Designed miniproteins, single chains, continued (4). Designs and how they scored, part 89

Each design is a single chain, and the fold is of that chain. pLDDT is the mean over its residues in the fold that is shown.

## One batch from the design tools (miniprotein)

Design m15283
Fold by ESMFold2-Fast:
Structure m15283 (fold): chain A 94 residues (1-94)
Amino acid sequence: SLEDLIKEFEEVKELMLEMAKKYLSEEDYKKLNELIEKALEALKKGDFETAIKILSEMVQFLVELALRSKDEKTKTVYISMGAELQLIKKKIEE
């Protein structure tokens, strides 16, 4: 259901922002948080196209952060975060 999907996305948000606080700069953390909130708002409004677009933008942002990272552990964290967002995106596309 949409309600279950929103709840799952909110749980993913909490986990991702906890990791982001540790691994992202303050500027990048703020950007990620703003994008997540915007995607959640779109999803709650039933604007699936906007939610999917923003999730795709967040995944691309995390991929770019991973490519710029010199630390393998940090790179893996960014890739893992992007994978979780891709899973939410796929569930919305169902």
Scores: mean pLDDT 84

Design m15284
Fold by ESMFold2-Fast:
Structure m15284 (fold): chain A 57 residues (1-57)
Amino acid sequence: SSLRKELLRAIGRVLRLIGDILDAELNGASEEEIERLRKELEEAKKELDKLAEQVDS
């Protein structure tokens, strides 16, 4: 189903952003860069939550 594919893409985005944040922290990236990634992660989580509510609320 289309919704399942959207869920998988949303999950993938969240996981990639978590990995990017961890890598940035490990490599001593600037606080500004880390904050940008955290904001993107928060947006990605909101989209995932919205999609998840449609499947199994």
Scores: mean pLDDT 84

Design m15285
Fold by ESMFold2-Fast:
Structure m15285 (fold): chain A 63 residues (1-63)
Amino acid sequence: SMEELEAKIERLLREHIGLTDDEIAQLRSLTPEERAKRIAELIQSDPSLPFHAFVPDEVRIVE
C-alpha cells in the first residue's frame, strides 16, 4: 500500500541516512516527482540501502 511504502521510505531515511522529522516533513511537502527525485538521490548516495524496500507491493520486478 502507499502508506506502507511511505512508512518504509521514511524509516530507511531516518535510520540509514539520518534525516530528521523536519527533513521528512519537507519531503512530504514536495510534489510526487520532486520527492521521487530527492529520494533517488539519497539512495544513490548510500549504496548500502536496499533498493527493493522502496518498491510498492503492486510492482513486481522481473529480472
Scores: mean pLDDT 64

Design m15286
Fold by ESMFold2-Fast:
Structure m15286 (fold): chain A 79 residues (1-79)
Amino acid sequence: MDEALKLIDKGYEYYEKGDYEEAAKLFSKARDLATKSGDHRTEAGALEGLSKAYEKLGDMEKAKKYKEKSKISLSKAPP
């Protein structure tokens, strides 16, 4: 199983528990792994998670930046 996908799942577990800082940390690790492997779809998923976590943390500039990066990454993924 892809390690980056496991980190995204764990990130959402912390997000649902309200631990947005730990969720952001896990999504950041997932993004780094997906970027290194060229997995644009998984990278987009991790970036979307980062956007959601930073929205909850009140960092709207980072949330917007990660949402835009997620869309760009997804546009590079094969259909």
Scores: mean pLDDT 84

Design m15287
Fold by ESMFold2-Fast:
Structure m15287 (fold): chain A 62 residues (1-62)
Amino acid sequence: MTPKEQQKLEGEILLALGRIHASLGMYEKAIELYEKAAELLKEVDPEAAKEAEELKKEVEEK
């Protein structure tokens, strides 16, 4: 697997974990996970990185 493929997979996993934590009301943990996901995804999947940033903003407003 290429380094970019690994980075994308890790980012997608963190994004999914962030969504799960947000659904459970664990907003601080969700924010941390979305931040890490956005950092990993920004260069390999910019659309997913933007989604992570959007989800983080939504959780911060709660």
Scores: mean pLDDT 81

Design m15288
Fold by ESMFold2-Fast:
Structure m15288 (fold): chain A 53 residues (1-53)
Amino acid sequence: MEINDEVFDKYAEALGLTDEERELIRNAPSMTVEELEKRGREIAEKKIGKKIE
């Protein structure tokens, strides 16, 4: 699904996404699967306070 910057910012705010999470989503098409998984896990782990498997 294609999301423009304005719509994305609105959804990110509603979902409580951090700037790091927004950048991850925006850069996902330019990242490898390994980089995306690593950064996604790090951000999620910080948000919930525990490791994700």
Scores: mean pLDDT 66

Design m15289
Fold by ESMFold2-Fast:
Structure m15289 (fold): chain A 95 residues (1-95)
Amino acid sequence: LEEAAEEAREAAEEAAEAAKASEGKGALAGTAAAIAAAGAEAAARFGMGEEEAARAAEGAARAARAAAEASEGKGKEEAEEAAEEAERAAEAARE
């Protein structure tokens, strides 16, 4: 349902924020994750259909995971936890 896409957006946004607080390339990857999260939000908001919303949520989850992997030092653990939440929300959206 649309709720899963919204959860994926929120989780990806949290991952992006955590990645921006980290060092190294996490901040840049966090920006990309925030863009993907905005895409998932748009899919849910504009009612593009369940299949499109699920794909957008998957994209946001992948971007969040990449941001967590690029994160270093402070914020890395928080980014990884947020990426896991985004992945769970994306799986729920695919149901």
Scores: mean pLDDT 65

Design m15290
Fold by ESMFold2-Fast:
Formats: sequence, C-alpha cells, structure tokens
Structure m15290 (fold): chain A 98 residues (1-98)
Amino acid sequence: EIRLPGGVLPVERVEDVSAALEKFKAAFPDIEITGIYGAGSPEDAVRLASTLPGVSAVFQYGKTYVLVEGNVSIDPEDLRRGLAALEEGADLVYARAA
C-alpha cells in the first residue's frame, strides 16, 4: 500500500510505483505534482481526468491506471490515445511541452 495525496493505491510492489514516479520527476523536474489518483479502467481514468485541473502523466501498475496531476496537462484526446498505448504495452504517457 502506498499513501498518496490523491488517495491510496492497491499496490503489491510499492518500489515499482515509487521508481516510476522518481523517474518521471527526474525527467520532468519543472512539473509540479499536486495529486496522484488511481482508476480501475481506461473509462474511469478519462472520467476522473475530466474532473481534475490537469493530468501531466498516466502509467499502468497492474490493473490500475495511475494519474499524475500537475501543472502541465495532457489533452483529453491525447489521454485516450495514451491509455490505448498503455494497453498495448507502453510504460508511461506524459504531457509534452507545446
């Protein structure tokens, strides 16, 4: 179990989620993470993202889609494409600077 600002993730291996988050922070130090949320399906992830001020990254951990809230946002259509890429074996989807 990992305790996050956006809630608790049902995490079997805390180290994997922490490693992915640290890798994201190292690659994108200018992105200020304000929340982390879990969704059980791509549809729930899209719905949840639409209620947040901005989703900067999404990755899959087991059967959970982890949404990283931050100061740079993924477009809703790009989020849908990104979730499809995660289903096809991508590790991480993140907002790209314009």
Scores: mean pLDDT 63

Design m15291
Fold by ESMFold2-Fast:
Structure m15291 (fold): chain A 90 residues (1-90)
Amino acid sequence: MSQQFTDQGIQSLQNGDFQSARRHFQQALSIDPDNGTAWSGLGQALFQLGDYQQAADYFDRASDIFRRQGRTSSADVAQRNSDIARQQAS
């Protein structure tokens, strides 16, 4: 269930439908709040919508979750995306 919404969110991001992506990732997170991919995707959608500070916060959460799960490469990507979003928020 969470994976289905995550996949729909990723497809929406690829199509440039950032509002649909945000909704799908929020649905994924309502089922599994430890879904780091959904937190990262939500950050990407918000970045594209111009909500840079919130995007940074969600990328930080994704990085933290991935790191706790031993997914170091995914955590590092999320952390870099958070840093980029914070620079845009300033």
Scores: mean pLDDT 88

Design m15292
Fold by ESMFold2-Fast:
Structure m15292 (fold): chain A 65 residues (1-65)
Amino acid sequence: SLLEKIKKLFDELAEKRKLSEEEKELAYKILEEMLLELGLNPPEEPVLPEKLVEEAIEKAKELLK
């Protein structure tokens, strides 16, 4: 499923970027919120799973500055 693919990508990128426990937890929560929003308001353009994970990680890091 798309959710399983996104979760695997998240785990791989979090490990590769050496995220802290707090950064990982916050990024995952942001990712879940983004996925919920996409389910309620699907975009006309396809969304890349890698881009969703990357954006969630960047948002988490910005919030923890």
Scores: mean pLDDT 77

Design m15293
Fold by ESMFold2-Fast:
Structure m15293 (fold): chain A 60 residues (1-60)
Amino acid sequence: SPLEEALKILDEIIELAKEKGYEGFAEHVEEVKEKLPELSEEMQETVAKQAKEFLEELKK
């Protein structure tokens, strides 16, 4: 589901952000993760897409 896909990607972003020392950003992403189930399916798909693109940039 879009929700499960987005949650998985956000978890990877949180882990990588913490490894890079971006603790404040990791906390912000955790807040987004908590709000995600309350969003529409369309918004969950948008978050998954944007998060995936961001994760690839963060890996560089």
Scores: mean pLDDT 82

Design m15294
Fold by ESMFold2-Fast:
Structure m15294 (fold): chain A 64 residues (1-64)
Amino acid sequence: SDLYKVTVTEGKMINLTTGEIYEKGETLTVSDVKFTEDGFVTATDVETGDVLLASASGVEIEKI
């Protein structure tokens, strides 16, 4: 699958698997990026397989 770099630009990103919170400026390499109808994005951390959730307006996502 395609790989992406996600950067938190506003607010926070939540690791739904562990409960870890990622702050503004933090970056992760992810796969399986999906936008939800309620304005969120979900993705999978490629290192851990953990599921991540953020506001779609609070992240920058770029293909690598």
Scores: mean pLDDT 86

Design m15295
Fold by ESMFold2-Fast:
Structure m15295 (fold): chain A 65 residues (1-65)
Amino acid sequence: RAEALLAEGEAAYAAGNLAEAARKFLEAARLGDPAISARAAAALRAAAAKDPRVAEELARLNGAA
């Protein structure tokens, strides 16, 4: 299931749905599979580094505007 969320996040990012991609990556990381969690976290950080909008959305999810 964590792999499915990671794949959904990657598909959303490719489609330009940055908020959905970030949400799916966070959900995949939350499931507690260490390998999937590490991959999801890396994908989320890479997306935020390439796109300021992803970084802004991640900040909002963390409660910082």
Scores: mean pLDDT 71

Design m15296
Fold by ESMFold2-Fast:
Structure m15296 (fold): chain A 80 residues (1-80)
Amino acid sequence: SLQEKIARFDEFDEEEKRKFIVEVAKQLIERSTSLEELEKIEKEIEELYKKGLLTEEQYEELMKKIEEKKEELKKQPDLP
């Protein structure tokens, strides 16, 4: 459960914590269906980076994925 993962979060090394965050963030980006959802995810990633929970490389990778997903969504207009 999420509570069990949170309870053991302090037992993980910093690299394992970052890997977990990156994997969850990637899944959220890939499952996003709107620009508003992507903007919310982007802000959360920025906050995680500011807290030192992501390396600069991981932050840049996630931001690049967000930009790629934004462009994908812009190319797929809603069906009438």
Scores: mean pLDDT 73

Design m15297
Fold by ESMFold2-Fast:
Structure m15297 (fold): chain A 75 residues (1-75)
Amino acid sequence: SREEAEKELAKYKDNPKLKEAERLAEEGLRHYTQGKYEEAAELFEKAAELLEELFGKDHPYAQRYRKAAELARSL
């Protein structure tokens, strides 16, 4: 559930991999807004991979950035 996903995120608030994934996602969004879709996709993929390592592939947060990467690659 969403609440369980958020509670799990709270456990990792100071985790270096989570912070790195968040930085990569932010950088990906910056490239996306500049029309650099291929670069955005790579950054979102890296963020998703780190989140998948922490939480598993079925975690909503990991799936969010995996979908963001797919969307960026489709442009």
Scores: mean pLDDT 82

Design m15298
Fold by ESMFold2-Fast:
Formats: structure tokens, C-alpha cells, sequence
Structure m15298 (fold): chain A 64 residues (1-64)
């Protein structure tokens, strides 16, 4: 249970970091790296699924 709470806090910190970078207009590359870390932390172990989700985010950012 404590390990789950720690993982949740770490996940929240990664989310907050990604949002802060997005608000600052950080380069897409930095946002993708933070998203990759977040997906891995959430237990996404398939690199193809990670890249697929990152590609969707990249398209969304490129349209802005």
C-alpha cells in the first residue's frame, strides 16, 4: 500500500512537470521525454504503445 502511494505521488509529480513544461512552451522533444517517463511510470511496458501515444500527442502539439 505504501509503495502504491509512493508510485501515485511520483506519477503526480511527472504529470505536474509535463504540464509546467507545456505552459512554458518547452520544445516538443522535452514534452515527449516527460510523457515517455509518465507512461513508463504508469506501467506501460510496450514500447510500441508508448511511441503510438507519443505520436498522437506530437500531432496534437504540431497543430497548435
Amino acid sequence: MEEEEKAHKEGQELINRALELEKKGAPLEELLEELRKLLEHLGEKDPEEIEKKLAVYKKRRESE
Scores: mean pLDDT 70

Design m15299
Fold by ESMFold2-Fast:
Structure m15299 (fold): chain A 84 residues (1-84)
Amino acid sequence: RAEEHLRRAIEHLQKAIDAAKRGDYEATRQHLLEAARHLSQALADVPEARKGLEHVGRAIEAVERGEDPIPHLQEALEAVRKAL
């Protein structure tokens, strides 16, 4: 169900923020990829999930460039909570 996918995305985004705060960018990336997967599955039923997916993409790019992903992770979490 789309709502279940949004809740799973929120769980993974929270874990990604916690990992990033510890400097564990490998775990941050893994949780971002899981969040993106769940958001992509919710997208057909909940178009508002697109904003969350855009911010998740920016967080992944930040990790890949060695930039702070936390601001993008927080925006993703807020957007997904609004879509729920």
Scores: mean pLDDT 88

Design m15300
Fold by ESMFold2-Fast:
Structure m15300 (fold): chain A 61 residues (1-61)
Amino acid sequence: GREEAIEEIMRRTGLTREQAEGVVTLVEQVSREVAVAYAVKYAGLSREQAEEAVRIAERHL
């Protein structure tokens, strides 16, 4: 579920809890491509970090 996604994102990517929560929320509301683009532009993540975080969120949601 949501908490499992947040914990795995933090563990695998080194993102903060706040960044991980933001990615999970985006994945619940918008398409994968939009979630990745938003995370890169507004959360300051690299493309690689954003893609990995979105992938992890999709696995648990």
Scores: mean pLDDT 84

Design m15301
Fold by ESMFold2-Fast:
Structure m15301 (fold): chain A 102 residues (1-102)
Amino acid sequence: GEIEELLEEAEELIEKAEELLEKGEVEKALELLEEALLLLEEALKKAETKEELERIKELVERARELAMEAMRKAEELELILRAIGLALRAIGLLFDIDLKLK
């Protein structure tokens, strides 16, 4: 379904972002994480089952961890601030997901 396609695309972007961070390509990794979080936000709006919400949560937590890693690897203030912003967006999504799971 539509949600499965969003989750598959988000997972691919997260995996590519992880590879880019390993290579020190912080700015490109942040761009992919921004796209992944946008897809996960759309998936969250469409999610109807606990299984879908748990899958979104897993991917959002991975994106948050990679955003924090990007913050640690970033040498420019602008990239550090972008990484912090993405981590905060992910934390906000995790809060929304947890409210739906209760």
Scores: mean pLDDT 89

Design m15302
Fold by ESMFold2-Fast:
Formats: sequence, structure tokens, C-alpha cells
Structure m15302 (fold): chain A 62 residues (1-62)
Amino acid sequence: GEPVSEEEKEKILEKEVEELKEKSLEEFEKLLKEALEKGDEKEKRGAQFALEVVKEVEEKKK
């Protein structure tokens, strides 16, 4: 492989950590949306409630 500079390594690591945080949240939201679309009545209700809670938390985080 090609050698990378110390500065490039730091940027790659920071980006990967940030992407991991965002991807884990995106995956959770994606699972909730899938449950809303394909789930049973109880699953849809629970998923809808969870999505609303996640959205409120995200908005308050600002």
C-alpha cells in the first residue's frame, strides 16, 4: 500500500469515527422505517413512536 502522512491518518480516523456515529443512527432510523412499512400493527405503532422520539432528540441536540 501507499504510505500516508501522519496528518492524513488523523483526518481519516476523525472521518471514520464521525461516519460511524452517523451511520449507526442512520441504520437505526432505517430499521424503524422498514418496521413501519413491513411490520405488524403493533410494530408499526412502536416504530412510529420511536421515530418521533429520535426526531425530537435530534432537534433538541441543536
Scores: mean pLDDT 69

Design m15303
Fold by ESMFold2-Fast:
Structure m15303 (fold): chain A 113 residues (1-113)
Amino acid sequence: LELTPNEYTALRSHIGWQLQLIDKAEERFGPDPDLEQARQQLLDIRDKLEQGTITAQDVAQFFQITQQIYDIIREKDPEFLKELLEREKKETHPKIQEALQRLQQKVAQLVPS
């Protein structure tokens, strides 16, 4: 998978935000085995990204993992999730947010449903 510099930055940043989300959720609600599994999968995807071996399938898996993390945290406290998502949005440059959205659409076209 060939990533533009903005797509690379967006993906790496968003992975970092998911890892922070897991940390904050576990600080508030205690350790969760599904969140720890998600953490390990995120770290594996980050390593592939940094080594330049990431595939469209890996990125598709990343977006699925992100949704699973959101679902777990929302079930515990939807307001807490909302606050963390709004923080990411405020701290992320608009061009990087656009790059992430375009990457998600690109990957959806490359990975057959």
Scores: mean pLDDT 88

Design m15304
Fold by ESMFold2-Fast:
Structure m15304 (fold): chain A 88 residues (1-88)
Amino acid sequence: RMEIEITAALARMIRAIAKHLMNAPPELVELLDETVERVEAAESLEEAARILRETAERIAAMESAPPEVREEVVHLLDLLAEALERLA
């Protein structure tokens, strides 16, 4: 139950990040929406953290996104993944 509540809160945070990205290309927004769905479906905090790490790697390689946007989003996803790994 608590894990479901944490993943739901995390999904809400990722949606908020996507909404406030000023110069995000559609590809980045679509990937974040996909990540939200995957995190909401995660069965454990460890799985949610892995999903965030995988998404951060995909964003880091995303040539369509401005470097400053990529660095900021990757940093935020890495911080969230570290927090989840610490709670697991």
Scores: mean pLDDT 77

Design m15305
Fold by ESMFold2-Fast:
Parts: structure tokens; sequence; C-alpha cells
Structure m15305 (fold): chain A 68 residues (1-68)
């Protein structure tokens, strides 16, 4: 549901902002949410691209916006 997707994206954003994570770890987390059907393929691809570029804060900000 959208509520579950929003909750998952908010948790992802908080984790990325509050914990030291690598871009690979962040990308793996996004892939997990996609596999569970909690986010779209398009949103997952955008978040993974930011994570792989080391733009962890930008990925977190995008995840927060997608949760809205």
Amino acid sequence: SKEESSGALDLLAETLLTRPVTGEQAAKGVEYLREKGLISQEDADELIELAKKGKIKEAAELAKKLAE
C-alpha cells in the first residue's frame, strides 16, 4: 500500500541520514524495497544511481520526498 511504501521510504531516509552507510549498502537497501513491491522500479533506479555516485544525503532527501 502507499502507507507501507511511505513508511519504508521514511525509514530508508532516516537510516541514510543517521547511520554511516556505503553507497553499495544504500543501493542494496533500495533493491530490497523494490523486490518487496514497496517502491516502483523507476524510483528504485533513481535512488540506486544517487547511492552509487556516493550522494547519500541526496538519496535520503529524494526518499523523503517520495514518501510524501
Scores: mean pLDDT 81

Design m15306
Fold by ESMFold2-Fast:
Order: structure tokens, then C-alpha cells, then sequence
Structure m15306 (fold): chain A 77 residues (1-77)
């Protein structure tokens, strides 16, 4: 439905805009390694590709994986 597509768009686009800034901050502060930051950014780029293809569930799954790892890194710092 249109309502579901709009809801997915809001959630996915918010994550795509916010997570790269958070990852860059964590890398600069030394909370995560450069290699891990690259891996997380690659997952965000894959999620963006899925979103552009209309594969919202696949995009959200990848963004949730990145968000979980960011949470883990923050709790360990």
C-alpha cells in the first residue's frame, strides 16, 4: 500500500542519512577501526541499492545490522 511505502521510505531514508555520520564520528574517535567503518559503509551502500530497487525489506535488514553493530560499539566504549 502507499501508506506502507511512505512509512518504509521515512525509516530507510532517515537511517541512510544518519548512520554514515555516526560511523564517521566513531571512526574519528577511535571507537571502531578503519576496516570496520569501511565494512559498515559498504552495507549502507548495499542497503541504498536495495532501496533504489524497491526492495525495502532487504534494505531495512542491512540497516538494522549496521545499527546493531553501532549500538554494540557505543556500549563497549
Amino acid sequence: SLAREIAYTIVITTSLNVLPEVIERLKKEGVISEEEAKELMEKIEEAKKYYEEGKYDEALELLNEVELRVDEALRAS
Scores: mean pLDDT 87

Design m15307
Fold by ESMFold2-Fast:
Structure m15307 (fold): chain A 88 residues (1-88)
Amino acid sequence: DAVNTSIKIWEEKAKEGDHMAYYQLGLLYYSQGKYEESIEAFKKAIELDPNSKYTPFAYEQLAKAYRAMGKDEEAAEALAKSDKLYAE
């Protein structure tokens, strides 16, 4: 299973504190419908490098995961953070 193999690879990289590894895990968990795990992975990506050029994308993906769970208020807050970072 290519997706499960990719998750294992990114989990190992995430142990090294790689912001991008958590971002990739968030995307992979979302693709599997694992929205809670996706949300936590994107939050870790943002936490590890809040000034990364990928942080606005992490907030966009976080909003998508929240929306998939029916958490529309949290989704709107995450999207607003992404919009603010793009406007700066």
Scores: mean pLDDT 83

Design m15308
Fold by ESMFold2-Fast:
Structure m15308 (fold): chain A 120 residues (1-120)
Amino acid sequence: MEKYKKLIEAAEGQLELDPNDAGAYNLRGNAYRELGKYEEALEDYEKALALDPNYAEAYLNMGNTYRDAGKYEEAIEYYKKALALDPNYAEAYKNLGKAYEKLGKYDLAEEYYKKAKELE
């Protein structure tokens, strides 16, 4: 908890100096997600994407947030958005596999896990 609280404070300090720092929003969103503050995390990732629409990692992190909230269908949509920006994003394929596995779609999960390994 204390580690992520300090990361939020550090990101807020960066945003006071530069309110257009997409990376600082992404970092603060990651800290909120780790604290289970999913709504705040999603708001920060959306701000990061408004500043940098090609920020594939922010889409990946939105997918991770929906996954952590148990919303696997929404997670899949955001992982696919990350892959639309970066087709070689191995972590997005791996996380798609995990999300499909949670939905009981084991054949799809296996294919995405295989694709992730091919890119590593």
Scores: mean pLDDT 89

Design m15309
Fold by ESMFold2-Fast:
Structure m15309 (fold): chain A 91 residues (1-91)
Amino acid sequence: MRELLRRAEELYAARDYEGMLAAMEKVLELDPEDTTVHYGLGYAHYKLGRYEEALEHLEKAWPFHKDHFEFRLIYNEAAYKVGREDKIPPL
């Protein structure tokens, strides 16, 4: 698992969001409730313009990442893009 997460971080730095998704999906198969993996999947989907999928993963990551401004910014943008403005928390 740690090696897959390290690989996902390398792919993130390289802006390889499709590769990041593939690596993180493997981690999710091992731990479906890993909020850090859900944050990474949400971010990768967001960068690829897949806002509905991004929001679904970001909602799962919310309880443990809501205090990070960057996380809230991505969550709010994804929610706005899919028309779920009622779910947009304050920044």
Scores: mean pLDDT 73

Design m15310
Fold by ESMFold2-Fast:
Structure m15310 (fold): chain A 79 residues (1-79)
Amino acid sequence: DIIDKLVEELKKEYEKNGLKIDGKRLWLVLGHKYGISTSVRMFLLDGLDYTKRLFKQELETKGLNVDETTEEIIKKLSE
């Protein structure tokens, strides 16, 4: 599941050396740009089914393709 890949990328960014703070800030900014709510941005890394479902719903309500948008976010976090 592409969202599980995003969760794993967020965990890496939060755990990796001094970069975890920068990765967290980048995720919060990107999440805002894609219109993802504060709750999802703060808690998606916990990997809870409820939060992953809410993330999908928020992208869908904005007319965004979930898989393609999630892949784009992962790519931006990795660069």
Scores: mean pLDDT 74

Design m15311
Fold by ESMFold2-Fast:
Structure m15311 (fold): chain A 71 residues (1-71)
Amino acid sequence: MQEEIDGAVALIHVATYLAAARSQGNEEAYKLAEEGMDKVAEAVSQGDAETARKLAEETIKKIDELMEKEK
């Protein structure tokens, strides 16, 4: 159950950022979130919740860094 919960949370977090990037029309942030979503989903499908969580955190960090850089 822990692996399933951690994987689901990771997917939800990246999905939230994907939706936000799409709504604001930020193509670069959207692309980062989309790639991150694919990687997190693949890790979850393999039962690797630890990798899925790390990939989600890394994706979110990259999006935040991109947003800060463009200000």
Scores: mean pLDDT 75

Design m15313
Fold by ESMFold2-Fast:
Structure m15313 (fold): chain A 81 residues (1-81)
Amino acid sequence: DFERLARGAARALARLAREKGAERAVAAAYGLGRSLRAMGVGEEEARRAAELVARAVEEAAGPEAARAAREAFLRGYAAPP
């Protein structure tokens, strides 16, 4: 179930932002994006996952961190393998 996995990842990144700082969560978001691309997850599902991650990070670390996490996630997803 992709929705369940995406929600779990979003919660994990929000907790990472709270416990270890926004920069660590942004780096993890990039890695998550790369992992989804490697797994063959489609663009629409990846965009939904990025939105869930951004929303969770916004609650934990604010709108700047959320924007950075969304951008990092999408850059990771778009990165060459």
Scores: mean pLDDT 85

Design m15314
Fold by ESMFold2-Fast:
Structure m15314 (fold): chain A 59 residues (1-59)
Amino acid sequence: SATEEEALSLIIALELEAQHRPDKREEVLALLKQAREALAKGDYETALALARQAMSLLE
């Protein structure tokens, strides 16, 4: 679905971004791990929400 693809692409982009943010890396990667677990369960809305939460920590 479009939501699944959006969540996955956002997670991948944020995993790369987190590599350059040592101050936020652990917290961001923890949220992205939860987002990937939600994707694996088919909970795409939760995955996207967790990825967006991780994104807000990097802004």
Scores: mean pLDDT 85

Design m15315
Fold by ESMFold2-Fast:
Structure m15315 (fold): chain A 97 residues (1-97)
Amino acid sequence: DLEREVLAALASMLGAVLRIEAENEKDPKVRELLKKAADHLYRAAQALIEGRVDEAVRHFEEAAKLLEEIYKLTGDPSYKRAAEVVRRLAEEARRLA
């Protein structure tokens, strides 16, 4: 299914970006939250590839919550936008269930 594959690719790409951000982050709390958000995005991608759509939705929702927490800690609007993108991915994944 092309739609599941595209969502999985987008989740993996966002996870990679957050992992790179974590490697460059000096605040240990923000670094750990970035790593957790990236892990949830990788797990969402894997769940989509395996056809476990409900599991992918849960991982997207957890990643979005973590990104919202990072936004509150940092004030960086890029993390607010990232959370909104991830919530959109959750909505699109839910349509495939």
Scores: mean pLDDT 90

Design m15316
Fold by ESMFold2-Fast:
Structure m15316 (fold): chain A 94 residues (1-94)
Amino acid sequence: MKSLELLEEAIRLAKEGASVAEVELLAMQGLSEAVRYLREKGYFEEAEKLEEEGTKLIDKAVEALEAGDREKAVEYLEKLKKLVEETLKEVEEK
């Protein structure tokens, strides 16, 4: 579960006051790994939806970090992690 590990690391770094760039990079890498796995499994529609919705959550987290609102940024990153977890569970149940 490399995607979820990367997202957990992004959340941890955001809580610890790491740079916006470091948090964004890890969140993007975590999302990209999940999207890649879905595409490799043939779940193209789920991959596209996850990439679109996940990117919006990362954008909101970055915006919150740039504004100095770490609590809000962590909320968006936790929503991203939950979205990835739920999407992966949905495809495993098919």
Scores: mean pLDDT 86

Design m15317
Fold by ESMFold2-Fast:
Structure m15317 (fold): chain A 68 residues (1-68)
Amino acid sequence: GREDAVALITERLRARGLSEREARRVAEEVVDLLLQGKGKEAADLLVSHGLTEEEADRVLTEAHLLLT
């Protein structure tokens, strides 16, 4: 569900050096963008925080599966 998707993205962002608080904030925004059908904006947000485009695409695919 939503919390599983947030947790997944939070962990990936923490691995890029974000604090728990900042990672969770960004993860919640990414999940909200996905739920709005704004996948490109979600990917762009992840890349802006240090993920590659390929890493962002993989994380969003995994998060989408957790939301369904």
Scores: mean pLDDT 87

Design m15318
Fold by ESMFold2-Fast:
Structure m15318 (fold): chain A 56 residues (1-56)
Amino acid sequence: DEERKKKLKEIAEKNKKYREAALKGLKEVKEKGLISEETAKALEEYIKKSDELIKE
């Protein structure tokens, strides 16, 4: 079903945009020193692991 494939791609694209926005925001607050490097790393790994679970 081409329609189902299209909807799945749209969902994946939206999720990718949300993850990219979250990672960008996290990088900005880390650079401004609002959070510790350890906290930033833990949050980045959490976001990346969520992506890997969906991808794999």
Scores: mean pLDDT 72

